# Designed miniproteins, single chains, continued (2): the designs that were tried, part 39

Each design is a single chain, and the fold is of that chain. pLDDT is the mean over its residues in the fold that is shown.

## One batch from the design tools (miniprotein)

Design m5419
Fold by ESMFold2-Fast:
Structure m5419 (fold): chain A 67 residues (1-67)
Amino acid sequence: MTVEEIIELIEEAVREGRVEDAGEKLKQWIDEGKITKNDVMAAILKLRREGKISAEQARTIAEKVGL
């Protein structure tokens, strides 16, 4: 699983108002060994830099995955 796939999941979840669900799914993928916390951090930073997610949305996801 790539950082780009994480980005797509977050973007879809933001559009649908499911930010907490995205955070929970990403935590599950970390627990399953499919991605790392660093992969999630990289995705969040890129989305914040591009203005695609708010600071609050980024914080919600980060908290769910233990960042």
Scores: mean pLDDT 85

Design m5420
Fold by ESMFold2-Fast:
Structure m5420 (fold): chain A 87 residues (1-87)
Amino acid sequence: GEIAEAAAEAARRAAREAGRGSREGNAAGAAGGAIGAAGAALGAYLAGAGEEGARAAAEAAREEAERQGTEGAKLAAEAAENAAEGA
């Protein structure tokens, strides 16, 4: 659905930003990306996409983390997964 797709894209971008922060030694940037990824997952759930939307966001963040191999992207994926599990 539209909300799940938007959340997945938002989570992917957030994981990408977290990865950039990690590569640049910017802990605040990496943390901000992780918060964004968790927010995408939770936001999907609250907007009516339910567990499916939250899971789509978490999966998108994890795919980006696997692609990047950075600690920041992994942090974002873990944050999104934890948010989706709590939904």
Scores: mean pLDDT 85

Design m5421
Fold by ESMFold2-Fast:
Structure m5421 (fold): chain A 62 residues (1-62)
Amino acid sequence: SDAQAATRAVTHALQGDLEGARRALLEVRGVGPETADRAVERMREAGDDLTAISQAVAEAAR
C-alpha cells in the first residue's frame, strides 16, 4: 500500500539509506523520479530529524 511504502521511506531515511528511501518513494502511487529526488534532497538536509523527514515523505506522497 502507499502508506506502507511511505513508512518504509521514512525508515530508510532514518537509517541513512537515502537510496532505499528513494526506491520506497517510487513505490507510492503517483510519485515520479523528480518528486522522489526532491524528497530525498529534503531528507538529506533533515539528517536525523524525524519530523522533517516525515514531512518530506508526506509532501512527496501527496
Scores: mean pLDDT 84

Design m5422
Fold by ESMFold2-Fast:
Structure m5422 (fold): chain A 63 residues (1-63)
Amino acid sequence: SMEQALEEARRRGERANRTLSPEARERILKSLEDAGYKLDEELRERLLNARSLGEVNEILEEV
């Protein structure tokens, strides 16, 4: 529904601006590996140094 789409967009914006904890970065890496992404050493280092989910998404767009 439109209401659910707006709520999802709002949550997405909040997540993109949130500073990532070390635990959150590790969870993201595990989720990507579980989803079948082939993470080389360079990509893993870039993801571990990402400050927010927005930066993670930018890095993943390059894959």
Scores: mean pLDDT 68

Design m5424
Fold by ESMFold2-Fast:
Structure m5424 (fold): chain A 79 residues (1-79)
Amino acid sequence: SEEEEIKKLEKELEKAVEKFKKENNLEAAADLLEKFGKYLEKKGLLEKAAEYYKKAGELYEELKDYKKAEEAYKKAEEL
């Protein structure tokens, strides 16, 4: 089912994010999480999209990119 495919994509995404974190590429990790949130939003999976936008915001905060963090958190709250 599409739901099962999305769960598989979530696991693949989580592995990619952890790889970027290990490489100290937090910008790529945050960007990937935000793009996945947008993908889920387009699929109508608003609760999951909000979770991924929030995760992206948390990484932007670690980067001290407070503008991108605020934008990501606003996207999560608007869903």
Scores: mean pLDDT 87

Design m5425
Fold by ESMFold2-Fast:
Parts: sequence; structure tokens; C-alpha cells
Structure m5425 (fold): chain A 55 residues (1-55)
Amino acid sequence: SAAEEAAEGLVRAGRAGDADAVSELARAAGALPLTPEEDTLVGDALEEAARALGG
């Protein structure tokens, strides 16, 4: 799904230290019509990406 692809992309970009990619993927995910479950999935991935970027 688009939400699963966004979540995977966020975590991968965060682990790569690519803050610009994380920002772009988060913006793209915010434009998607997500269910509450998909919103949680993307939100959790964004938190993981932020931790990977920030230490």
C-alpha cells in the first residue's frame, strides 16, 4: 500500500541520515487519504526516522 511504502521509505531515509528525504516523504504521506491505522503506521515510521536522524 501507499502507506506501507511511505513508512518503509521514511525509516530507510532516516537510517541513511537523509533529512531532506525524510521531510519530502513525510509531506507526500500527509497528502494521502489514510485510515487511522495507516496514519499510526506512518506516524510511528516518522518517529523512528527522526530518532535515526537525531541520535
Scores: mean pLDDT 83

Design m5426
Fold by ESMFold2-Fast:
Structure m5426 (fold): chain A 69 residues (1-69)
Amino acid sequence: MSIEEILEAEREALVKAAEENLEKALEYARKGDKRKAVAYASAAVLLYAAAGDHEKAKEALKKVEEALE
């Protein structure tokens, strides 16, 4: 396994973790659990940002803000 393969695998893992946290954030937002929704949303945004996907991080934040209205 090359360094490039390891970095790609790490980015994929971060994106998958971000997607899982975003899914939970939206679920809790729909249930009215604002505290848990914000906690999972923050985790998702940070994980997307860590993966270098700033556009998805921005979209994740916007989706949760809309779901909390």
Scores: mean pLDDT 82

Design m5427
Fold by ESMFold2-Fast:
Structure m5427 (fold): chain A 54 residues (1-54)
Amino acid sequence: SPVRLVEEAVLELKKKGIKPTPEQILKAMRFALEKGNEVTLEDIIEEMLKLIEE
C-alpha cells in the first residue's frame, strides 16, 4: 500500500533525526498514489528529502 510506504518513510527519516512537516507528508502521499504499484520505499524517501531541501 502506498500509505504504508509513506508511514515507513516517515519512520526511517525520524531514525535519522529528520522530521517531515504534515505538508511534506501529504505531498509524498500524492507522489506515491500517482506512481501507484511501481513506487518503492526508496522513491518516497528520496521525494521527501527533495521536499525538505526546497
Scores: mean pLDDT 82

Design m5428
Fold by ESMFold2-Fast:
Structure m5428 (fold): chain A 98 residues (1-98)
Amino acid sequence: SGEEAAEAGARAAEGGAEAAARAKNAAQAAGGAIAAVGGGLSAGLNGRAAGSEEAAKAGAEAAAEAAEEGARRAGNELARRMARLGAEGARRAGEAAA
């Protein structure tokens, strides 16, 4: 189910953030990645509930862009990797939930 997939994705993002938090400079980008995945999932679910596929896609894309910006500010390889995963997760989650 979409809800089970969303919860599994959120837990995976939490695990990733815990690992990233152990690397000082990656912590902010990991938070951004979690926010992006959560935002994409939320946008997809809300868009579907409201009957708006466009809203779901727009929210997921905005979350993905925020994650990419966070990675640029963090300036390290782990942070950039986390943000890329978050951005892709946000896009996929939004589409799957819509």
Scores: mean pLDDT 57

Design m5429
Fold by ESMFold2-Fast:
Structure m5429 (fold): chain A 76 residues (1-76)
Amino acid sequence: GPLTPEQEREVRLALAEIAFAISGLTDVSREEIEKVANGELTDEEIDRLAARSRTYNGFPADPEAARRILRTLRES
């Protein structure tokens, strides 16, 4: 059947953590992860977070992919 609200929250938090990790955002707080999971980011906040992806050591940054991932989580 469909996910319970508790399971949906767990999935959203996990997806937010993965989104930040693959975007190379190493200085994100738990509060920022929760804001992403809850769909609370504005377009301006998403753009600023995506721009920060270029600072991650060892991973090629893709700000366009980061924006798409964060917007997808917001719309879910």
Scores: mean pLDDT 72

Design m5430
Fold by ESMFold2-Fast:
Structure m5430 (fold): chain A 61 residues (1-61)
Amino acid sequence: SIDDEIKRLVMEALEAADAGDLATAEALLDRAIQLAKSHGDEKVAASLEALRAALRARAAA
């Protein structure tokens, strides 16, 4: 399902972030956001955008 695909992408993004691969983490989150938006799930898309913003803020600190 689309929800399972989004969940998998988010898990892979968090694993990439833990490994220090922020570029891969961001790309995976971007894919998950795009899927959520294309499926009409604006609430999930907003939550993922907040996660992406938090990751970027941590990288910039």
Scores: mean pLDDT 83

Design m5431
Fold by ESMFold2-Fast:
Structure m5431 (fold): chain A 73 residues (1-73)
Amino acid sequence: SVKEEVIEKLEEIAEKDPSLTEEELEEMKRRIESLAEEDVERLLQRIERLIAEGKEPSEIMEALREDLETLEA
């Protein structure tokens, strides 16, 4: 599923970001699991775009936090 793909990419990015705590990662995973499929597809496109642009793991994680707050509103 798209949710599984986003969670997999999130975990890969988190492994490269030493500033991210295990608690924060688990919280983000729970938030993603609660989103509508269309919103998760938008997050996937965002992640792939940031990776393609060569953004640092910490920058990708910050952008994802902002996107999650927007989608949950």
Scores: mean pLDDT 81

Design m5432
Fold by ESMFold2-Fast:
Structure m5432 (fold): chain A 68 residues (1-68)
Amino acid sequence: SEEELLQKASELILEAKRALEEGDTETARKLLEEARKVAEQLPPLYSALVLRSIEELEEEIRRLEKEK
């Protein structure tokens, strides 16, 4: 269902944020990849909102990698 897909995407995004808080950019990237696959199954409005969150976190990953 749409509700189950939204919950799954939300959970994956929260887990990716936690991985980034621990400096684990590799795990965060994998979680965001899974969230992107879930987003592709959502209606356009919800898909766009989830993809925006994914892109913001991918930018955060790139910032963290540049600080090394």
Scores: mean pLDDT 84

Design m5433
Fold by ESMFold2-Fast:
Structure m5433 (fold): chain A 55 residues (1-55)
Amino acid sequence: LFDEARELVEKALEAIKSGNKEEAAKYFRQAADLFEKLGYDEVAKRLREMAEKIA
């Protein structure tokens, strides 16, 4: 699960490089959901904030 959440963050960053802000925001939100399930509440909150800023 942790590695999956990290991969989603990496996909979001690649989407930003491609100019696809909507896909990047989606990946950040998916990563945030997984980090929250793992107990990383603060990390999840920051990832959601990133999604809001770029979408």
Scores: mean pLDDT 80

Design m5435
Fold by ESMFold2-Fast:
Structure m5435 (fold): chain A 63 residues (1-63)
Amino acid sequence: SADAEKNRAAAEEAAKRGDGTAAASAAHQMSLLGDKEGARYGAEQARKAGDEAAARAGEVSAE
C-alpha cells in the first residue's frame, strides 16, 4: 500500500520530467506489488511522457 502510493507518485513525477522509462519502471514495481490498476496508471504516465516503448513495457507488466 505505502510502496504502491510511492510508486504512483514517482510515475507522475517522472512523466512531468518527460522520463517515460522511469514512469514505466514505477508501473512494473506496482505490478509486482499486485497493484494492477496502479501499474496501468504508470504505463499511461510513460505514454504521456512520449515514450511509447516504455509505455508498452509498463502495460505488459500490468498484464
Scores: mean pLDDT 73

Design m5436
Fold by ESMFold2-Fast:
Structure m5436 (fold): chain A 67 residues (1-67)
Amino acid sequence: SREEAVERIKEELIRAGLPEEEARRLAEQAVDLAERGNSTAAGTLLAVHAGAEVARAVAPLLDELAA
């Protein structure tokens, strides 16, 4: 579900050191982009804010949402 995807991405962003409120906002934006078929933009958003490792970790989830 959307909420499960948001929570999963939020957890990775918090683990990378982002505050919970910013992590939730970014996770929601990334899920929105992926659900619109734009997993590349979603991954780029996460990489810019949390680093390439986080983007790589959630890439399969973003691709599934974009399918």
Scores: mean pLDDT 86

Design m5437
Fold by ESMFold2-Fast:
Structure m5437 (fold): chain A 126 residues (1-126)
Amino acid sequence: APDPELGELTKDQKVNYYVGLANYYLKQKDAEGAKAYLDKALAIDPESALAYNQLGKLYFYVEKDLDKAKEYYEKALELSPESPLALANLGEVYKAQGDFEKAREYYEKALAIDPSNERAKKLLAS
């Protein structure tokens, strides 16, 4: 479908709209579709932690590029240091790289900010 007219939306609403479309394409395993909409989001807000977190997910889950996933999740965390989501996502990258010590540190940081984070709790418990 063509892009809708977004004139009535705030910058944050436009970014969230494009990130939502990117997430739809990520679920379809469509890397090019996801990138196209994340590029649109970053053209509106070059410092969108949400858009960088979705780029990290693209490279982690679809492209299977752990180095790029780490780079984008680190950028998301630089822009939003208290994001339990970005912290947990970095922990998953370290775990996938075999760095279980770093993975544990990041899960503990995520859990310190959000004690209800069931994913981080499950990954720390065995």
Scores: mean pLDDT 83

Design m5438
Fold by ESMFold2-Fast:
Structure m5438 (fold): chain A 74 residues (1-74)
Amino acid sequence: SPEVEARLQAARDAILRHARYLAETDPETAKETVDRVIRLVENQLIEEYPEHAELVRQFAEETRKEADRIIEEA
């Protein structure tokens, strides 16, 4: 669904912006904080779109990998 894809992309963009900010301001706790945020967003999106739970989980895993990369390269 284009609506679900747009919602997931908006969530990813927000999380990755937060990851970049934390990588600069608090690198030692950035990974733990971002992982917590991703779990909260994943749970919320599954509640909003239960029929797309697997798509949301895949999106969360891909977002976590990119966030980890951003934090490690900071």
Scores: mean pLDDT 86

Design m5439
Fold by ESMFold2-Fast:
Structure m5439 (fold): chain A 101 residues (1-101)
Amino acid sequence: MSPLEKVLQAALARAEAVFAKIAPKLTPEEKAELDAIIAKLRELAETLLETGDVEKALKMLEEIVKETRKLKKKLDAEIKAEVEAAMLDAFSAIQAAIDSL
């Protein structure tokens, strides 16, 4: 397994763990939006691992950031803080992966 693959998989696992913890506190609509964000993070990771297309990955990351900001406006302050911390961790790992290419 490459260092890049390991970093991306670990970041996704950490984000998914935080989201699983908060999921019971979310409305069905908020949970659906969060699940969509997780799916896009996985697609971004696959794009980087399969193609190394940094330009495409950065564009995907910008869309994920926008969607995360929209979701955060609907969340309670405590849940919002947990989502923001998890997403910042994931974004940092993705940026480190891009910088390694």
Scores: mean pLDDT 79

Design m5440
Fold by ESMFold2-Fast:
Structure m5440 (fold): chain A 85 residues (1-85)
Amino acid sequence: LRKEYQKLINELIAKELRIIGLELDIERLEKEIEELKKKDLSDPEIRKKIEELEERIKELKKEIEELKEEIKELKEKIKELEKKL
């Protein structure tokens, strides 16, 4: 029981750290988009770059959403095991 509890805690920490990393990646990409928007938006290469970065941000946000759901499930499992410790 304690070994299973420790495993779930480690998985929770790993997922929380992954979310932090993804949030930092999103912040960096949003800053890149902001800098690109200060340039000539009539340039199709700049518009294409912004579109690619926006698409990447969308995928990262989806990954964060999935991880948050997994964390919620893990926290519920941890709570159940805590009642038996």
Scores: mean pLDDT 84

Design m5441
Fold by ESMFold2-Fast:
Structure m5441 (fold): chain A 80 residues (1-80)
Amino acid sequence: SIDELIEKVTKAVEEALKDAPQESRDQAVTAVKTAVRAAKGDKEKAIKGVEAAAQSLRDNGILTPEQAERVRKAAIEAIK
């Protein structure tokens, strides 16, 4: 289900960013959840959306390159 996937992805992103500031974690969780919801159960679209979200978080300075890569990997593994 979409709700189960969103919960799983949220937990994965929160764990990947446990050492990051709360504001950065909240922004990353929101961006990734939005990308997963927009995919409407399509795993390939969800993966592409997560990659775009991680890149955007990095480009906007919300996450470091290392943090963005951890989020990308954790979220994609949760979706697969």
Scores: mean pLDDT 87

Design m5442
Fold by ESMFold2-Fast:
Structure m5442 (fold): chain A 82 residues (1-82)
Amino acid sequence: AAAELLRRAAELADRLADALAAGASDEEVAALREEALAVLDELARHDPDTARAARSGLEAAVARRDAEGARALAEALRERAA
């Protein structure tokens, strides 16, 4: 269900936020990004608009090394899953 994918994407965004805040390696950040993108690609089958917005937020957070942005994305995705 879309709610399960939203919760999984939120969990990955939280892990990305933690990694960015801890100064994680480029390799660890890239791995979390790839996992999150795979979940968002699956979410796009159910909710393409939410998946597109989430992808944009994820890519922006990674590009800027923005832990707060990644956390905000996780919160928004969890809210949508409720």
Scores: mean pLDDT 88

Design m5443
Fold by ESMFold2-Fast:
Structure m5443 (fold): chain A 72 residues (1-72)
Amino acid sequence: SKIEETLEKARELHRQAVEAYRAGDTDKALELFREAVRLLVEAIKQSTDPEEKKKLREAIFELAEEVRRLAE
């Protein structure tokens, strides 16, 4: 489904962002995290299914928590 494709793409961007952060490329990591969030936000705007919106919002929350943890 389109939501599953969006979640998979966001997961791949998140993985790349973590790798960039570990390599010391903080700017690239932030850009990749922002792109992942943008994809999830756009999917929320396009979805009319409350369960899909919930999953997308949960994915955004998980990304935000990971960024917060890495910044510590």
Scores: mean pLDDT 82

Design m5444
Fold by ESMFold2-Fast:
Structure m5444 (fold): chain A 100 residues (1-100)
Amino acid sequence: KEEAIEHLRRAIESARKAQEAAENGDVETALKYLEEAVGHASRAADAAPPEARDTVNAFLIGVAVELTIAKRNPSPETIKEAAQNVARLAEEALRKVEEL
C-alpha cells in the first residue's frame, strides 16, 4: 500500500513539472516528464495491494492514453491539458488507495 502511494505521489509531481514545462513552451522537457509520470504509474500498479489493483491499473491506462494523445499532437497546449488530466487521475487514484 505505502509503496503504491509513494509512486502515485511521484506521478503527480512529474505531471505538474510537465505542465510547467509546457507553459514555458518546452515541449521536449514536458513530454519527458509525462513519460516519467507513466513510469511512476506503472510502478504504482506493480506495488498495488490486491484491493487497489483495479484502481491503480485504471489510472495507468488513463495516463498512457494521455501520453499517446500528447505525442500525437505535441503542442504546448495539448501537453498542458494531458499533464492536467494525468495529475487529476493520479490524485483520484491516491484518494481511493488511501481509503483502503
Scores: mean pLDDT 84

Design m5445
Fold by ESMFold2-Fast:
Structure m5445 (fold): chain A 92 residues (1-92)
Amino acid sequence: SGETAGALIEAAAKAIAEGATVSYSISGDTATLTIKGASEEAKKAVEEAAEQARAAGATATVEIKGDEVTLTVSGLDAVGITGLALGIIGLQ
């Protein structure tokens, strides 16, 4: 499950490096990552993160509205949730 957290952190880091605004929320075993001002490359990174989350056994959905991308991942364990929270905080 650390793989899922890593993929989400990578997607967020790419978006931030491109000047996008990244926000996140965690509720139970579900994490939501919202990127505003996402490039096509950042959108692709989010899609790849969603695929890695699904490969790791989590449920992942991607919603794209113009330049805004929302990635919702559910089924994260405590290690994945903790790693994701600390990693994304470290990017901001």
Scores: mean pLDDT 75

Design m5446
Fold by ESMFold2-Fast:
Structure m5446 (fold): chain A 93 residues (1-93)
Amino acid sequence: SMEEEKLYKEALSLMTKIGQKASAYAVETGDEKAKQIAEEIGKLRREVKKEKTAETAREKVRQIKELVAKAPKELQEALKPLLEELEETVEKL
């Protein structure tokens, strides 16, 4: 449906924003873990784009949440609103 296509586009956009914010944090701070997290989020986003299923989207979002949990606390706080919106978006699929 058009609603499902919109949800996939929104999820991919949110994943891009999360990855870009993590990358920006890595550049500003020199934090190697934040850099690795940004790269892994990029890979997970590409997997969702390739395999557009609700199951894949939810699984990759779970993996993104686990990656962010390993990030510095400041980055975790900055990403929290985007992660909550991403989780809500994929639950609607």
Scores: mean pLDDT 88

Design m5447
Fold by ESMFold2-Fast:
Structure m5447 (fold): chain A 85 residues (1-85)
Amino acid sequence: MDSVVVERLDEAIALIKQSKAAGLTPQQIVNLLEEHLQKFSEDPRISLEQRKKFAAVMAKVMSLVLNGDIEKAIDILRQFKEEVR
């Protein structure tokens, strides 16, 4: 039942890594993460509780990306992925 949440977390991690490798600015990476969060919020397979938890985690991730702490942002997503498994 949590496979969809894990897939979305893997997508967010890949998006951050690929965007950093492509030389995108922190603000551009956050804009892409906002679009990813919007897609997650529209997925009917995901419960309201899972949406709230993911939104809270993504808020922390976006803050870290804006501060240049990209590796910490990825670590938070990986930690959350282990918690939902």
Scores: mean pLDDT 81

Design m5448
Fold by ESMFold2-Fast:
Structure m5448 (fold): chain A 69 residues (1-69)
Amino acid sequence: MTLHLEPLGLLGRGGDRFVALRAVDRDTGKRGVALVDLDTGAARMFYDDGSSRSGLLTDESLAAARALA
């Protein structure tokens, strides 16, 4: 799963492990909120259209999420 993280897109944290990020899913072109496990790179994307997708972040997307947290 390849995400473009919006600048200042950090919406919240669940401790040090979990983050909620405003993002565009590059694989689908859809915008939404990504919930990310920073330890595993597991993510669930909740799209603005009400659909959702789960996957594993690419190393680049996970590094970007960790940098924002």
Scores: mean pLDDT 83

Design m5449
Fold by ESMFold2-Fast:
Structure m5449 (fold): chain A 81 residues (1-81)
Amino acid sequence: MRQELIEANERALAEIDENLARFKEEVENDDVSEELQPELESLKKKYGSTEKAKEELIRWREKVAEMLREVLEAIIERLKA
């Protein structure tokens, strides 16, 4: 029971890292999803630079990923205790 739940959360943690890596590659290669295009355009207007807009978009995604990692790691530690 607990072991299966630990494994499930460890897989979710790995998926966060994989999704973040893919997102960074997509942003760097201008393959940003249609749903995120308005956000990228808004950031380009705000910062006056496509490069800075891409950096800000990646930075926000990194912060979200870090927060999710902390939550999942805390859950895994509690399950192991």
Scores: mean pLDDT 79

Design m5450
Fold by ESMFold2-Fast:
Structure m5450 (fold): chain A 74 residues (1-74)
Amino acid sequence: MKPKPASDEELAQLPAEVAVALFEAQLAENPNSAATWYNLGRALERLGRHEEARAAYRKALELDPDFEEAKAAL
């Protein structure tokens, strides 16, 4: 677990921790965005927070049951 690929900044242009905070702020304004819940789950998974990521993916599926990417992540 000592990667140096800079993939977090490259993929989101943000550190994963900052991405989590931004998605949480977006969900405080609009909690009915399945896409934002899915993106939060991906950011949490990058931080190794698998349990929190699963909760976010389940919330995305609750809002959009046909969200295949969220289904695949569970």
Scores: mean pLDDT 74

Design m5451
Fold by ESMFold2-Fast:
Structure m5451 (fold): chain A 64 residues (1-64)
Amino acid sequence: ETITVTVTAEDDTEEAARLKALSKAGQKIQELIDAGYVPVSMEVKVEKKDGKWVATVTITAVPA
């Protein structure tokens, strides 16, 4: 069985939004590993919405 976790961050620049989302994703990856899951994929999407940049990171993990 697989689980999927999504984190989102926004900022005035694409780079800052991406870095914020990746920082949050790193924390979630550590939580998943501590819970006995192995991350198998990570997808990063960055888009501009209403003058802001929004970064979304999707992490897929499987039980160890």
Scores: mean pLDDT 84

Design m5452
Fold by ESMFold2-Fast:
Structure m5452 (fold): chain A 57 residues (1-57)
Amino acid sequence: MLEEKLKLAVELLKIGKGTLEVSDEDVELVAKAVGVSPKAVREALRREIAREEERRR
């Protein structure tokens, strides 16, 4: 269920900030809260940003 935790982490960042441009501190806090590595959350965020940009084009 790592994928579900990563989706939750990305969703929490989107809801809390209203944007996917977040600080390292935000990523670490959310990663700790959902029980995943900050690296995994950072990678999931990059994928979400790429999808968001492609959707705008």
Scores: mean pLDDT 74

Design m5453
Fold by ESMFold2-Fast:
Structure m5453 (fold): chain A 88 residues (1-88)
Amino acid sequence: MGKKKEVLLAVLEGVRAAVEAKLPAGEIARLALKLTVELSKDLEPKEQAEVLRELNQVLTPVSKLVQEGKYEEALELIDKAIEEVRKS
Protein backbone atom coordinates (compact mmCIF):
# COMPACT_ATOMS: atom_id res chain seq x y z
CA MET A 1 0.00 0.00 0.00
CA GLY A 2 2.82 2.50 0.74
CA LYS A 3 3.97 3.49 -2.79
CA LYS A 4 0.44 3.41 -4.29
CA LYS A 5 -0.83 5.64 -1.46
CA GLU A 6 2.11 8.05 -1.88
CA VAL A 7 1.43 8.34 -5.64
CA LEU A 8 -2.30 8.97 -5.08
CA LEU A 9 -1.60 11.65 -2.45
CA ALA A 10 1.11 13.37 -4.54
CA VAL A 11 -1.13 13.58 -7.63
CA LEU A 12 -4.17 14.77 -5.63
CA GLU A 13 -2.13 17.38 -3.71
CA GLY A 14 -0.56 18.66 -6.97
CA VAL A 15 -3.99 18.93 -8.61
CA ARG A 16 -5.34 20.63 -5.46
CA ALA A 17 -2.65 23.33 -5.69
CA ALA A 18 -3.51 23.92 -9.37
CA VAL A 19 -7.27 24.17 -8.59
CA GLU A 20 -6.57 26.55 -5.67
CA ALA A 21 -4.51 28.69 -8.10
CA LYS A 22 -7.58 28.64 -10.43
CA LEU A 23 -5.69 27.23 -13.41
CA PRO A 24 -7.71 26.36 -16.56
CA ALA A 25 -9.15 22.83 -16.76
CA GLY A 26 -6.75 21.88 -19.58
CA GLU A 27 -3.67 22.85 -17.54
CA ILE A 28 -4.97 20.94 -14.51
CA ALA A 29 -5.59 17.85 -16.70
CA ARG A 30 -2.07 18.08 -18.18
CA LEU A 31 -0.51 18.39 -14.70
CA ALA A 32 -2.54 15.41 -13.41
CA LEU A 33 -1.44 13.24 -16.36
CA LYS A 34 2.24 14.28 -16.01
CA LEU A 35 2.31 13.56 -12.25
CA THR A 36 0.47 10.23 -12.68
CA VAL A 37 2.90 9.01 -15.39
CA GLU A 38 6.07 10.21 -13.61
CA LEU A 39 5.14 8.96 -10.12
CA SER A 40 3.53 5.60 -11.08
CA LYS A 41 6.29 4.24 -13.37
CA ASP A 42 7.92 2.19 -10.56
CA LEU A 43 4.61 0.57 -9.54
CA GLU A 44 3.54 -2.92 -10.64
CA PRO A 45 1.05 -2.88 -13.58
CA LYS A 46 -1.81 -3.94 -11.26
CA GLU A 47 -1.11 -1.01 -8.89
CA GLN A 48 -0.77 1.39 -11.86
CA ALA A 49 -4.26 0.33 -13.02
CA GLU A 50 -5.66 0.84 -9.49
CA VAL A 51 -4.09 4.33 -9.27
CA LEU A 52 -5.56 5.31 -12.67
CA ARG A 53 -9.01 3.98 -11.67
CA GLU A 54 -9.05 5.81 -8.31
CA LEU A 55 -7.71 9.07 -9.80
CA ASN A 56 -10.26 8.98 -12.67
CA GLN A 57 -13.12 8.59 -10.15
CA VAL A 58 -12.03 11.86 -8.46
CA LEU A 59 -10.45 13.88 -11.30
CA THR A 60 -13.29 13.41 -13.84
CA PRO A 61 -15.91 15.21 -11.64
CA VAL A 62 -13.21 17.74 -10.57
CA SER A 63 -12.54 18.55 -14.26
CA LYS A 64 -16.28 19.11 -14.88
CA LEU A 65 -16.55 21.44 -11.85
CA VAL A 66 -13.49 23.46 -12.97
CA GLN A 67 -14.93 23.77 -16.52
CA GLU A 68 -18.08 25.24 -14.87
CA GLY A 69 -15.97 27.69 -12.78
CA LYS A 70 -16.86 25.83 -9.55
CA TYR A 71 -13.34 25.83 -8.08
CA GLU A 72 -14.56 25.78 -4.44
CA GLU A 73 -16.67 22.63 -5.04
CA ALA A 74 -13.70 21.06 -6.88
CA LEU A 75 -11.44 21.75 -3.85
CA GLU A 76 -14.00 20.17 -1.47
CA LEU A 77 -14.09 17.01 -3.61
CA ILE A 78 -10.26 16.80 -3.77
CA ASP A 79 -9.93 17.42 0.00
CA LYS A 80 -12.41 14.60 0.72
CA ALA A 81 -10.47 12.26 -1.59
CA ILE A 82 -7.14 13.16 0.09
CA GLU A 83 -8.64 12.47 3.56
CA GLU A 84 -10.03 9.08 2.42
CA VAL A 85 -6.63 8.05 0.94
CA ARG A 86 -4.81 9.10 4.15
CA LYS A 87 -7.23 7.06 6.31
CA SER A 88 -7.02 3.91 4.11
Scores: mean pLDDT 84

Design m5454
Fold by ESMFold2-Fast:
Structure m5454 (fold): chain A 61 residues (1-61)
Amino acid sequence: MLSKEEFDREVRRALATMGAALAAKSLPVDEAIEYTRRLAEKLGLSDEEIERLVEWVREKA
């Protein structure tokens, strides 16, 4: 059973991933990367998680 804190972290990761995917589909690659970085930072992802998500957006866009 996940704690509330662990569950909240999973939700924040899911929201960051969803936002990144939508940005990659809708925005130019540079703007999609900037949006993704800012969103992940606001959602409290680690620097390593942010960089992995940015790399994923760069590959998709």
Scores: mean pLDDT 81

Design m5455
Fold by ESMFold2-Fast:
Structure m5455 (fold): chain A 66 residues (1-66)
Amino acid sequence: MKLLVTLKGSAAQQQAVINELKSDPIATVTEVDDTKLVVTLKGSPERQIALVLRLLGNPLVTVSVV
């Protein structure tokens, strides 16, 4: 699965989200610009869905399926 993630909030809050995603072993993060990431997910469908739901629960993040 491939996601476009748009970051909101302060620079520190955006960096915290980037660091969390980069530390997740099922996620490969590509930085497109200062506020946009392409996140490629691998592993089981359950693990991919869990990460998507975690991102959707974050008010500082907007997620779109690519």
Scores: mean pLDDT 81

